Designed miniproteins, single chains, continued (2). Designs and how they scored, part 54

Each design is a single chain, and the fold is of that chain. pLDDT is the mean over its residues in the fold that is shown.

## One batch from the design tools (miniprotein)

Design m5860
Fold by ESMFold2-Fast:
Structure m5860 (fold): chain A 65 residues (1-65)
Amino acid sequence: MELRQAVERAIQLATEKLLEEHPDVEEILSVEVDVGPETLTATVTGRLSDGSTATTTVTIPLPEV
């Protein structure tokens, strides 16, 4: 799997999880991706309708070489 596809998948999963837990998210404020030696972590922060923020994190394994 290309790293780009893994990044896109992690962001998609993190965004879906955020919306599942916080369906009143109005805006995505930030997306942070951290690529480790064995894992890729995506952190998505959204703004809720009341002006507060919610953050979710998803970690996926990278292929072993």
Scores: mean pLDDT 78

Design m5861
Fold by ESMFold2-Fast:
Structure m5861 (fold): chain A 97 residues (1-97)
Amino acid sequence: LTPEQEREARAAIVIIGIAVSITTLPNVKEEEKEQFAEYVKRLADEAIRLVREGVDPETAREILDGLKKLADVAEQNGFTEAAEIARKAVEEIERLL
């Protein structure tokens, strides 16, 4: 794979991970909230890395929109730590654009 194709594949994985996080969140048990926040942190860190590496503006926008939605859904369901992690990532990505 070229470095560009590898970044695109990594971006697709992050976008899928965000979507999965949003859809599974209502089924996350109280005892699993910390592990869920850890998973969201890994997604957020990878998203920031991809934007810093110069992923396409359209892909960066899709990641940004996904993280915003994840933050909102997490907050609405009482996943405060996950919501804060996603919001902080949104702020960092917006500063990089």
Scores: mean pLDDT 87

Design m5862
Fold by ESMFold2-Fast:
Structure m5862 (fold): chain A 75 residues (1-75)
Amino acid sequence: SLKEALRRIAEVLESEKAKKGLEAAVKALEAAEAGDFEKAEAIAEEHREEIEAAEAELAANKEKVQAVVAEHLAA
């Protein structure tokens, strides 16, 4: 699932802020999967700065992210 892939991608993150951002993104996806889109949006807005930090670190480590995703898909 996308949620499991994101948890695996967390292994690439180094800063605590980025790790919190990815955790918030996972919680927002869990809320959306449960049909609670208002809660998903609220979580994303509250944790916007941390999510942006996660996006920046993932973009900077694109090759490592691709390797982790490929490994997850092969498992």
Scores: mean pLDDT 79

Design m5863
Fold by ESMFold2-Fast:
Structure m5863 (fold): chain A 111 residues (1-111)
Amino acid sequence: MLLSKEERLALFEKHRDTYAALAAEGRLDAAQVAAWLADPEAVVDPHTRLKYPIAISIRDRRIVSEDNAIDVATGRPMTPEESIAAFRAGASADADIYGLDDALARMKEVV
């Protein structure tokens, strides 16, 4: 099942400080992060949520617990391992758009 708009926004807000901190450290593109923070509704689209906010929280400083990541297809919480696998599968075709190389390099720090 898909998350509600409120659940998607809450998930984005849970990771908001992580995006801002990564941008401040030069580890994410500051202009892109500023765009996300200016229009959170654009980045919590149910079709992209799993790749976008969850991938950032897995990649850097935080292991995503089951309560942080929800499988959009089933509505069930995902383990950190499942979330990492979903990110890898989802990002592979769109590496330039989703920053796959940076995300994969940082995922090796977590797993």
Scores: mean pLDDT 50

Design m5864
Fold by ESMFold2-Fast:
Structure m5864 (fold): chain A 74 residues (1-74)
Amino acid sequence: GAEEAKKAAEEAKKAAEEARRSGNQEDSTIAMQRAVEAAKRAAEAAEKGGGEEAYKYSDLANQYATLAATYAGQ
């Protein structure tokens, strides 16, 4: 539910920050992959539990995964 989606969004946020801080392409790609997996978990938690807070965190996690992909693409 919402707590699982929130936790996954925080994991995605940390992974995006690691992708940004990474000094090389390999580490940025690994961090991006972790952000994508976290966003997937947040989406699954929102789908199973429902509720506005769960969908809010799912959307937030997906935004962090997109941000991490942008950092990894540099």
Scores: mean pLDDT 82

Design m5865
Fold by ESMFold2-Fast:
Structure m5865 (fold): chain A 70 residues (1-70)
Amino acid sequence: SAALQQQLIQVQLQRGVFRIARDTSEWLAERMREKNPELAAENERAARELEERIRELDAEGARLQAQIAA
């Protein structure tokens, strides 16, 4: 349905935003590892939390795709 397709697009857009945020946090963690290990650890934690949110969005996207295919 059109409604399910719109929901899938929204999930995909949000996933893209979280992926950029995760990549940025990973980049900052690596750059700060020696200069500011506390800030590096905070960004590593942020990246892990964003990875979990991305996995949740991937699961939701898979559910929506299955519903559209049925």
Scores: mean pLDDT 90

Design m5866
Fold by ESMFold2-Fast:
Structure m5866 (fold): chain A 71 residues (1-71)
Amino acid sequence: SMTQQKMDEILEQAESMIRTMAKRGVPLEKIRERALQFVEGEASRLGLSPEQIKELKERVDKITEEIYEES
């Protein structure tokens, strides 16, 4: 669906941002804060529901933890 496509695009952009910050040595808590702010802002701008925003935030938390462990 168009909604799923928007969510996937936000997650892809968030992952790219997280990887860049991790590579530059930004602390995990600052990466998490910035990634969540980005996702919340983009999802709200695109008119996603509160439930969809919550799902995106949960997925971003997992991505952040996985990338931090790999770095």
Scores: mean pLDDT 84

Design m5867
Fold by ESMFold2-Fast:
Structure m5867 (fold): chain A 91 residues (1-91)
Amino acid sequence: MTEEQEFALLKKALEILKEELDTMSPSEITRRIEAEAEELRKAGVTVKASEEERRQVIKEYLDLILDYLLPQMTEEEREEALKRQKELVEE
């Protein structure tokens, strides 16, 4: 995916997390995000945002995913996910 498609996915994932956090399990949320990723990819949806807006959305997504999704991962998966997300934010 392009950066704009990845940003569109992150923004959609953040919306899903905010909406479905109390109604779905982490596995169901992950599946929902994956389904939306597929649809966004097929539709070629892109969202242009400033560097500041991108960083803010990424930070909010990271904060939510750390609290709710990462505890469902193994220790190794959790460390790799955290490292990957930190690299994404700092690049």
Scores: mean pLDDT 68

Design m5868
Fold by ESMFold2-Fast:
Structure m5868 (fold): chain A 85 residues (1-85)
Amino acid sequence: MELEKKLEEMRERIEEAEKTGKGEEVMKEAVLELAKLEGLDLKEVEIAIEGQEMLAAGAGDEKVIKYALENSKPELQKKILEAVK
């Protein structure tokens, strides 16, 4: 219940920030806050966000996977590979 309300607030905050050109920054903050609520490692989530930005910029899957593997520990590597598939 509280998670759903916070998710809606985050979505509204992202939409508002997009109007000022800060949408991407606020979206990263919202994802990190959501990850904290879910009990995820924030550093791991930051690596995943960076990987998605690389994909959006036209980087190939191999480049994104290499970046994730170079910056993450073995346990996170498996999660990132599953998320990219």
Scores: mean pLDDT 68

Design m5869
Fold by ESMFold2-Fast:
Structure m5869 (fold): chain A 63 residues (1-63)
Amino acid sequence: KYLVDYGNPDYKNYGKIVDKKYLSKEEIEAFPGKIIWVDSWGMRGVIEQTLENGGKIPVYIVE
């Protein structure tokens, strides 16, 4: 339902929003953190803001 990528701060997409269409299946499988899928813009914005306010968790969202 929601994809939010929790990764290493050194990861090239740290803190970025990334649409699913720009990521390969291999990049998704190779991601070192937990992934929560976001299927709508409204929820995407809410989750991103919540995680940023909750600490230094790198976030990229793949729809």
Scores: mean pLDDT 47

Design m5870
Fold by ESMFold2-Fast:
Structure m5870 (fold): chain A 83 residues (1-83)
Amino acid sequence: LEEFKKEVLEEAAKAGERLMELGRNTEAARIMVRLQEDLEKSKNIEEVYKAGLKAAEEISKYDEEAAKEFKEGVEEAKKKTLS
């Protein structure tokens, strides 16, 4: 569980850097804070996964490539956790 949360946060950091490169600093910060809060409340793998998907939806409003890469990272992290 902790490793999955960590990998989701690492993928979110990459997406956040991409959004900041695009001048979306406020949006990147807001998405990161909300994801961190959702992850702190998450008690199982499914809740972490749902938090990640919610963050991906928010990222997609500003950059669909960053959202796609983030979502792929979340899917890979989930597979590792379940293996």
Scores: mean pLDDT 82

Design m5871
Fold by ESMFold2-Fast:
Structure m5871 (fold): chain A 79 residues (1-79)
Amino acid sequence: SKEEEFKKELIEKIKETRKESLEYFKKAKDKIKAKILADANIYKTELEMQAEYSESEEEAKKLLEEGEEYYKKKLEEAK
């Protein structure tokens, strides 16, 4: 089903994003800021996947905007 396909894709994409975020975290001089950005990137990825399987275009746009705004806010916090 689309729901099972969505769950598999979401889990795989989150695993990849977490791996990349962990490597970034290990290399970063500011560990707290790196953690904030890593978590924000994971959240954005989750919302992007939800948007892809959303029943309405309006709901999909809201999810994408929420993820982008959240990430942008966390980038400002990390300055």
Scores: mean pLDDT 78

Design m5872
Fold by ESMFold2-Fast:
Order: C-alpha cells, then sequence, then structure tokens
Structure m5872 (fold): chain A 87 residues (1-87)
C-alpha cells in the first residue's frame, strides 16, 4: 500500500520510527508518537515484509534504504512534528 494511504496517526508512527533508527516495540512506538496502538498496527499491516519484528516484538525496517524512502515520501510537516515529539 502507498504510504500516503495511511491515517495521519500511522504516518506519525512511521516518521518517529524512521527518525529514531532503533528497534521499538508496538507500545513504545505508540507512546513516543502520542497515538493509539491501533495506529502502529496499521503501519505493520501496510508495510508488511518491509518491516520485521525481533523475538522481543521490536519493529525494524528490513533495510536502511526503506527507512530513507519512508522519510522521502512523508510530508515535511509530519517529520518536523516527530522531531518535536522526540525532544
Amino acid sequence: AALEALSPDAQQVLAVAALLEQPLSVEELADLAGVPIAAVLEVVRALGPLLVSDKQGRLLFTHDTIREAVLRELPPALQQRAQELLS
């Protein structure tokens, strides 16, 4: 699915995950992005094989090029908001 088809909350999750460059659980991503867990699950469903989870349930991009593509496709305003949430 196209990243632009995601809800605003799910796009916020993607921006936070891409900017942090670290494995985070579903609960950690929801908390950091300030959104419900359902928004994180929306991202997991939409990205499918482009995301993997480790045995601890932490989400990872399969390759850094996917993270870079996500940042390129997301609106700049969402990236800025994610940076503010991580401050």
Scores: mean pLDDT 78

Design m5873
Fold by ESMFold2-Fast:
Structure m5873 (fold): chain A 81 residues (1-81)
Amino acid sequence: VAALLAEAERAGEAGDIERALELRLEALKSVLPAEAQPALEEAARLALEGLRHPERAEEYEERAIALLTEAVSANKDKIKL
């Protein structure tokens, strides 16, 4: 998991924002919801600023928000029970 995040950071530095997002999404599938939330928000920010293509950035942001929403729901269930 850590290796995927490191590779995602390198891809972002190289300007390959799409690959960086895909690698982060892959790594976040194995992370606890609470830890995934900040990373997903950061990925959405990179899509908006890095791509500077509104339509494409919105698609990545929507994907990140969907995963974040699911992670929040899982956290609520754990907090209640």
Scores: mean pLDDT 61

Design m5874
Fold by ESMFold2-Fast:
Structure m5874 (fold): chain A 90 residues (1-90)
Amino acid sequence: SELDRLAARLLEVLEELAREAERAGDHATAANLRNQREVLEALRASGDRELLLGVAIAIAETALALARSRGLDEVAARLEELLAGLRALA
């Protein structure tokens, strides 16, 4: 489904942000991002479409704020597109 496609893309972006945080020595942020990935993966497996959508939007908004704060313009642009797609499904 479109929601599964967008959630999979969000998982990829969260891992990229986690690796960036680790390279910057910010292990706490990297761990938090990976915990968010585990939550999102569990929700995808649950089949609860409405809960998955709401949580994916919240995670994408938080990730976008983080990417912007760190000057990761390409990652931020990808998150803006993902967030627009997720909101179109709401």
Scores: mean pLDDT 90

Design m5875
Fold by ESMFold2-Fast:
Structure m5875 (fold): chain A 91 residues (1-91)
Amino acid sequence: SAAEEARREQRVAALRHVGRDELRIQIEAARELARLHEEAGDLEAARVGRGVVEEAEVVLDELPESSEERVREVREQAREALEEYRAELAA
């Protein structure tokens, strides 16, 4: 029914919204880590970090049109990466 289709669309849209928010938090943490590496003189780590940010921004741009399965995959990867970045930032 049209109501069932609308509920499914709302659920997928909500999932994409949460995924975008989580990925944005990951990108900000990665940018901060790259900045700290640059300030510390670790130019190679800073370059790698900037590359990760650029790749994540492409995923962010694609996310509104991504499948539910892809959004779930991106969310899991973003959460794992964020945990690693936060651990490094706390060191």
Scores: mean pLDDT 85

Design m5876
Fold by ESMFold2-Fast:
Structure m5876 (fold): chain A 89 residues (1-89)
Amino acid sequence: MEELTPEKLKELMEELEKLKKEALEEIKKLPEEERKRLENGVKLSYLYLMLKIYEKLGAPEEEIKKIREEIAEVEKENPEMAAELRATL
């Protein structure tokens, strides 16, 4: 496994933010129903990955709590998608 330094993890966080933004912009071109479904999938995947990175970096509990709260909010609207994504991540 490649060794991930704190600096590399921060770079990954920035890359994930960019990928999330690009994915959401592409999704905006789709019909509203498809857009909402895919948008929530992108947001959940991003939040799950960010949570893992924050935990690995030893981020403050306040930051981790905010991400967990955002995850819980999106999961309430998409429980099946959340279960599927958690199984794959």
Scores: mean pLDDT 74

Design m5877
Fold by ESMFold2-Fast:
Structure m5877 (fold): chain A 89 residues (1-89)
Amino acid sequence: MLEKLDPLNEEDQKKMWELYFSTYDKDGDGVITKAELREAFAEMGENLSDEDLEAYLKKFDKNGDGVVTLEEFLEYLEEEREKVKKKRE
């Protein structure tokens, strides 16, 4: 279950996040709503406030449509992965 995937490797990262994203993207439109994003963070043990979620949505949602695309989600996770890597070293 622990796979040696390189988060900087585009193919490995895309494959893993597509599987993750498909769990929340029930409509198959390639976006996650704010409510689904909140549930995803809560499932991971990170209870973000509504203000934090709104700030993240504004930061990722360059289009202002109130949803997060797979690409925006991947970019965020890549940044978080780099932070975790630095803490481990």
Scores: mean pLDDT 63

Design m5878
Fold by ESMFold2-Fast:
Structure m5878 (fold): chain A 80 residues (1-80)
Amino acid sequence: SEEEQKERAIEAMRGLVEYAKENKITKEEAEWLLKRLEELKKYFPKEVYEIMAETLKKIIENPEKAYELLKEALKKIEEL
């Protein structure tokens, strides 16, 4: 269901936020994550996918902000 897809996306995002808190995300890692997300597009609600994709694009442009951008994205998804 769409609700189950959203829940799985929130769990994945929480894991990525936890990782980004302790580890730097590089531009190359963000590019890989975006490609992986695009391959998995059908498993996400449209609005969730758009938030995740836009966030990864912003991280590609400024990897130093990865943790902050991912926390903001998680909050936006949870508020949907």
Scores: mean pLDDT 86

Design m5879
Fold by ESMFold2-Fast:
Structure m5879 (fold): chain A 55 residues (1-55)
Amino acid sequence: GAAEAAASGAGGAAAVRAAGGSDEQAKTVYDNGNSGTSAEEADRLAARAYLAALS
């Protein structure tokens, strides 16, 4: 879920975007949290967290 994704950089980036934050802020969170996760996987988690927030 969104809370689990937020533990990663991808989840943090998704939360920032969902809250209307800037792309620069989202990128900073994404970059810091993705050292254990590929960019593709991080993007997938971010998209899922965003969709979960819309539900």
Scores: mean pLDDT 57

Design m5880
Fold by ESMFold2-Fast:
Structure m5880 (fold): chain A 65 residues (1-65)
Amino acid sequence: EKEKYEKGAEMAESEGNTDLAAQAYRKLAEIYKKEGKDVESLHYKARAAELAGNTEEAEKYRKEL
């Protein structure tokens, strides 16, 4: 469920667990992609990559927007 992963990502970020937050955002991206919401999916992929410290990956996804 989207709400579960969104809440989980926010909680992980507040706790400083960027790896867990990135995983939650990746799951959100998968959910949005399955719903046909490619823009939202790419947005969450970019956020997950940024939290994982992969600035180049994040820029790649933002470029696809």
Scores: mean pLDDT 79

Design m5881
Fold by ESMFold2-Fast:
Structure m5881 (fold): chain A 92 residues (1-92)
Amino acid sequence: SKELLEQREKTVELMRELFTEAFHREIDRAKKEKLTPEEAVRLVLLGAMAAAFGELSDEDIELVRKYAEEALKHLTPGERALVEDFLAFLER
């Protein structure tokens, strides 16, 4: 059980680093370029994953909300509900 707990801890740390790094790359892109709807959805999903494993700045959350509003215009009702759930999670 100790070995499984250590493996879980290492996996969580790796996931935190990977999602945080991916999110910051996407945020940097968003600050410099206008995102497509697909890229905006990706940013929101990465933001939610990064928040689950780490901390996001208020600036990062505001950018996610801005691009989420654009993405919502191009989503199905089911995809829209999923994005809205992730946005609610980011404000926890």
Scores: mean pLDDT 75

Design m5882
Fold by ESMFold2-Fast:
Structure m5882 (fold): chain A 97 residues (1-97)
Amino acid sequence: KKQEALERIEALQQEFIAKHQDEKDLKEAYEALEELLRRQAEVLHEILGEPMPKDMAEALKLLIRLKAEVEKAPQEELDAALAKVEPLVEELKEAIK
């Protein structure tokens, strides 16, 4: 189950990255990131059958900060803003292990 959850989260992240590489609209990229986090939470809940991990509260806080950063950042800095989400995704993966 833990390996299955990690594989599904990784697949969702890869899908988002693949779509985002060709995307030039900051608003659309932001909405895709928000949907990715929502789907990751659903996958964790579905596989584990448990309440959303406490770290999802931190994910929401980071998403709010990332949203503000993306709205103000030039497109060139969008990758840096998205990279700030990566440590949280890794932290969620560790929580599943």
Scores: mean pLDDT 54

Design m5883
Fold by ESMFold2-Fast:
Structure m5883 (fold): chain A 89 residues (1-89)
Amino acid sequence: TKEKFKEIIRKMKELLEKAGLVTPEIAEYLEKAIETVDPEYLLKVADILSQRREYELALAMREAADALAEGDVEGLEKSLEVIEKIIEK
């Protein structure tokens, strides 16, 4: 459901916030992703992370966008797990 996707994206935002990676621009796109469930906003976050040399996180966010576009809850949950693992390093 859309609510489940919103929950997972909120958790992604929380993880990125704990890591000190959320700029105002990233926060805006994550909030729009939560509101709209539009994978384009996760791709915009991935682009910013890539510009900041956070390549592993950028890849995980692109995979999250693909899962969201396909309606794949399990894929989106897997992307959340990957993000958590990267941040915990």
Scores: mean pLDDT 87

Design m5884
Fold by ESMFold2-Fast:
Structure m5884 (fold): chain A 99 residues (1-99)
Amino acid sequence: SLSDEEAARRLLGHLQLLLEIYVQEGVITPEQARKILQAAADVVREGLAAGKSLEEIFKAVLETVRKQLKEAGVDEETIENFIKRLEKAAQRILEEKKA
């Protein structure tokens, strides 16, 4: 079974991979990708320190990533596709954690 810290690291790893793809595709800059990843990592650190559930932390990460992509000027359709991919990864990790 995954620890909460291991599950959170896996979600951040999936986020990093998706951000790297979107940088390569020219959707966002490397600076924007670093800012988004750092914001998500901060949410994870704060949530774990506060004793929040993994489900609550993952929800907060998704909301933070959506907000950061919007602030970066990414269009709504591209944001929705990104969030759906990250949500699928989050669901997979949560299912593995429960097994």
Scores: mean pLDDT 88

Design m5885
Fold by ESMFold2-Fast:
Structure m5885 (fold): chain A 79 residues (1-79)
Amino acid sequence: LRVEVEELEDGFVRVFVEEGGLRVRVTIDKRSEVSLEDAEATARAGMDHLGASEEAKEAVVEVIRSQEVAGAVRIERVD
């Protein structure tokens, strides 16, 4: 499992997750504040839909929890 976190301009955080053949981009928009519960639920549901492991889901949730504010989460499969 490989997880890379990049803080972008304009209050965005990007998380790349690579697990075997699965590549996922998670975007956290800190300008669109949501509850931590909603952010975690969206991340878990999106990662489940893409077939990610529990380890990958927990890694993404840890990144979300580490932010100063909980932002809206978007999950995309890449490649």
Scores: mean pLDDT 81

Design m5886
Fold by ESMFold2-Fast:
Structure m5886 (fold): chain A 88 residues (1-88)
Amino acid sequence: SMMDREQQNIDQARAIVNQLMDPSNTPEQVTANGNQMIPIIRELSRGTDDSRQQARNYGVWASTVARRRGLTDTQSQFQSIIDEIDAR
């Protein structure tokens, strides 16, 4: 169902965020994890209010990690998603 897919996306995004927070990650690994996470967060941002809030929270964490690693393009993509959510 749509709700089951939404929960699966939340669980997947959470797992990716935990991987992004690992300080042993290379910039390449952070970029790859970010690219995988972006479409999941975009889909969550179009769901329920709870999913939209989770999407925003994950976006903020991912943007912070990308910024700390100097990954400007990845940070900009997550910031764009946050801005889209906040503009609703």
Scores: mean pLDDT 78

Design m5887
Fold by ESMFold2-Fast:
Structure m5887 (fold): chain A 98 residues (1-98)
Amino acid sequence: DEMELIEKVKKVLEEKLKEVEENKETLKAPAGIDEELKVHIVIQSAALEVEGKDPEKALQTLAKHMNTEIVELSPEESAEILRKAIEELEEAEKKLKE
């Protein structure tokens, strides 16, 4: 069920946001990418976690193919990206409910 997957991914993102707001964790992303792509990568990473896969390995593979490095985002940028990712999933969930 696509709705169940969205709900599980949202919970992962909400937990990550709480840890970022408590200064316990920050997001990592390939260097030089725009905000929209960072949001999509974070959603995909949360989906991989829900599936029991390793998002860190996927991120490393992506950075290598893009010929760039993984960089740690600031706590402020990490929180902004996570909030936008949650909002995007809430909009998707609303559309599925019609």
Scores: mean pLDDT 83

Design m5888
Fold by ESMFold2-Fast:
Order: structure tokens, then C-alpha cells, then sequence
Structure m5888 (fold): chain A 63 residues (1-63)
């Protein structure tokens, strides 16, 4: 699993990625376009972090 924190317009977002399931929690409610942009930012951060974690793990497992 991967957890990433983001910020959009002063609102903190926490994204949790488990397999293909993505859960996003915001510290304050957002609406409309701001909500969509905050979700997109959080999703990109979680996916990026998962990719870096996989790369690092592969390096450590190379024996």
C-alpha cells in the first residue's frame, strides 16, 4: 500500500492506494473543479510514490 499527502489551495489531501483501489481524503470540503483538481493531484502523487517505491525495492532485492 502507498500513502501520499498533497496540498491544493491550502487544503491537505491524503491519498491511499491499495492495489487498484484509490481512497482520497481532504482536510476541508472542496466543490466543483477544485475538488476534481485536488483529487487528480492526490492520485498522481500516490501513483508516482508507488512507482518510486517499486524501483527502490527492486534495487534492494537485486542479489
Amino acid sequence: EVVAETEYKGVKGTARLVGTELTIELSKPLTGEDLEKAKELAAKAAVGKALERVREALRRLAE
Scores: mean pLDDT 76

Design m5889
Fold by ESMFold2-Fast:
Structure m5889 (fold): chain A 100 residues (1-100)
Amino acid sequence: TRNALNAYLSQIASQLQDLANAFRAAGDDDTAAQFDTMISQIQDVQARGSDFQALLTVMSTIGELIVAKTRAKRQGNDALAAQTEQVLDQISRLSQQLIS
């Protein structure tokens, strides 16, 4: 249902906000700004997107988080990489529950 989808998107946006704050605190303003952009895209899809566009937005978000996790690992910030992995796992679980 649209209401269930909107609830999942809100959870994703909240977790992305926490990650944006964590990356910004670590001095990675570029990755934090990328998360701010993803939050805006999620909000746009909640307001006027189709269910299919919402699914694509979630898939895109997962891809960007994989990239962010890899950057954190390359920078030697294992704690930030672990936090990003936790969010990835939660979003992937929510996405599976939504389409199952």
Scores: mean pLDDT 82

Design m5890
Fold by ESMFold2-Fast:
Structure m5890 (fold): chain A 87 residues (1-87)
Amino acid sequence: MEALRERIRDLALSLGWSDEVAEYDGSLAPLGLEGIKEGRVRIELSDDPEEAERLRMLGIILAGQKVLAGDPRVTHISAEPEPRLPE
């Protein structure tokens, strides 16, 4: 997960997104990559209550989704926190 977060940040910076606002509905939710081996992928990021930091995360998340979309093991990428009940 940490290595993925680093790749997302690097990609976002190369795109010049670190301080820009992106129109993306689910980007403000905590996202993390888990359970790839099980055929499910969820993008996970740290919990941050700062609004300024959330705007930066928007750019990082958008860049990260493009990176993960290229992975043949990824069947679906969710921008929302995974609900526990549906298990």
Scores: mean pLDDT 40

Design m5891
Fold by ESMFold2-Fast:
Structure m5891 (fold): chain A 78 residues (1-78)
Amino acid sequence: MIVALKVTVKNDDGTTMTSVVAVREEDKEKEIKRIEDLVKKRGLTLVSIEELGLEVTPEQAEQQNAAFLDALDRVAES
């Protein structure tokens, strides 16, 4: 199933951004590592990853993951 994670990141000026990421439960550890790599590649600090206990649809997952990548790029450029 696809589950929602709450991800909080911080840039070098102290600005924090929180977004929701949808991951396959069976690939959770691999997906968390991928999130860590995406954050690090952009020069950001991963503050927290929290499980929301929510199942999401594939359509919601696509929208949430696209929004996360956009937000990550915006906070990295700030």
Scores: mean pLDDT 82

Design m5892
Fold by ESMFold2-Fast:
Structure m5892 (fold): chain A 76 residues (1-76)
Amino acid sequence: SATFEEALALLEQGRLKEAAELLLPLVPDFDETQLRRVVAALRRSGVAPGLLRPVETAPDLAAAQRALEALLRSLA
């Protein structure tokens, strides 16, 4: 979606709070590819690897979505 691509662009700019606010309502509808793209963008924007670990090590898509929501709320 246009909102998703805008949020990724904000991450690349280091605008973590604004990106997190745009991404949060989209997380429940994310597939594995979208989750992977967001995690990669967060990593490139300087988010500490330890904060990404719960998302990357989640046992399934639903757990990864919950972990990403928790991370994004902490950034917003």
Scores: mean pLDDT 88

Design m5893
Fold by ESMFold2-Fast:
Structure m5893 (fold): chain A 65 residues (1-65)
Amino acid sequence: DVLKKVAAEISAVGIGIEYGDLRVRERDGALELEADVEDPEKGKKAKEESVRYARSLGLEARVVD
């Protein structure tokens, strides 16, 4: 379960977002990441860290605005 693995890695690195604040979906073999967080800087950092982690797992990932 890729979604659970990505969520666990986000939690492990201490990005400071709850699972429900980060929406992750798989489309055409890539992960799409959308974060709806109060602090835009935290949202940006969370998305960047999530993309990096997904790519470290051999997955393509992109941010959706």
Scores: mean pLDDT 62

Design m5894
Fold by ESMFold2-Fast:
Structure m5894 (fold): chain A 89 residues (1-89)
Amino acid sequence: MERLRRLAETLRRVIQIFSDLLDGKITREQAIAELEAMLRATDDPESRRALREAIRAVEGTDREIVVRLAAFSIRLAGVEFELDLLERA
């Protein structure tokens, strides 16, 4: 349960960073710095993988950011669904 909660929190933060970046609220450099700080702060393997994928997307094109944002949003929905089932059982 702890691992899924940590992954959900990581995915929510990544989605917020991507949304802020696409809306022009933060720079690409600020997004990378924040994602790298999150990567250094977490030992969860799935969260670390998601953060590395996020950093690679931000270093790419705006299209790659949009595609990855959609993928992370779908993944978050799945993780939150699993957490909801486990907390209601």
Scores: mean pLDDT 84

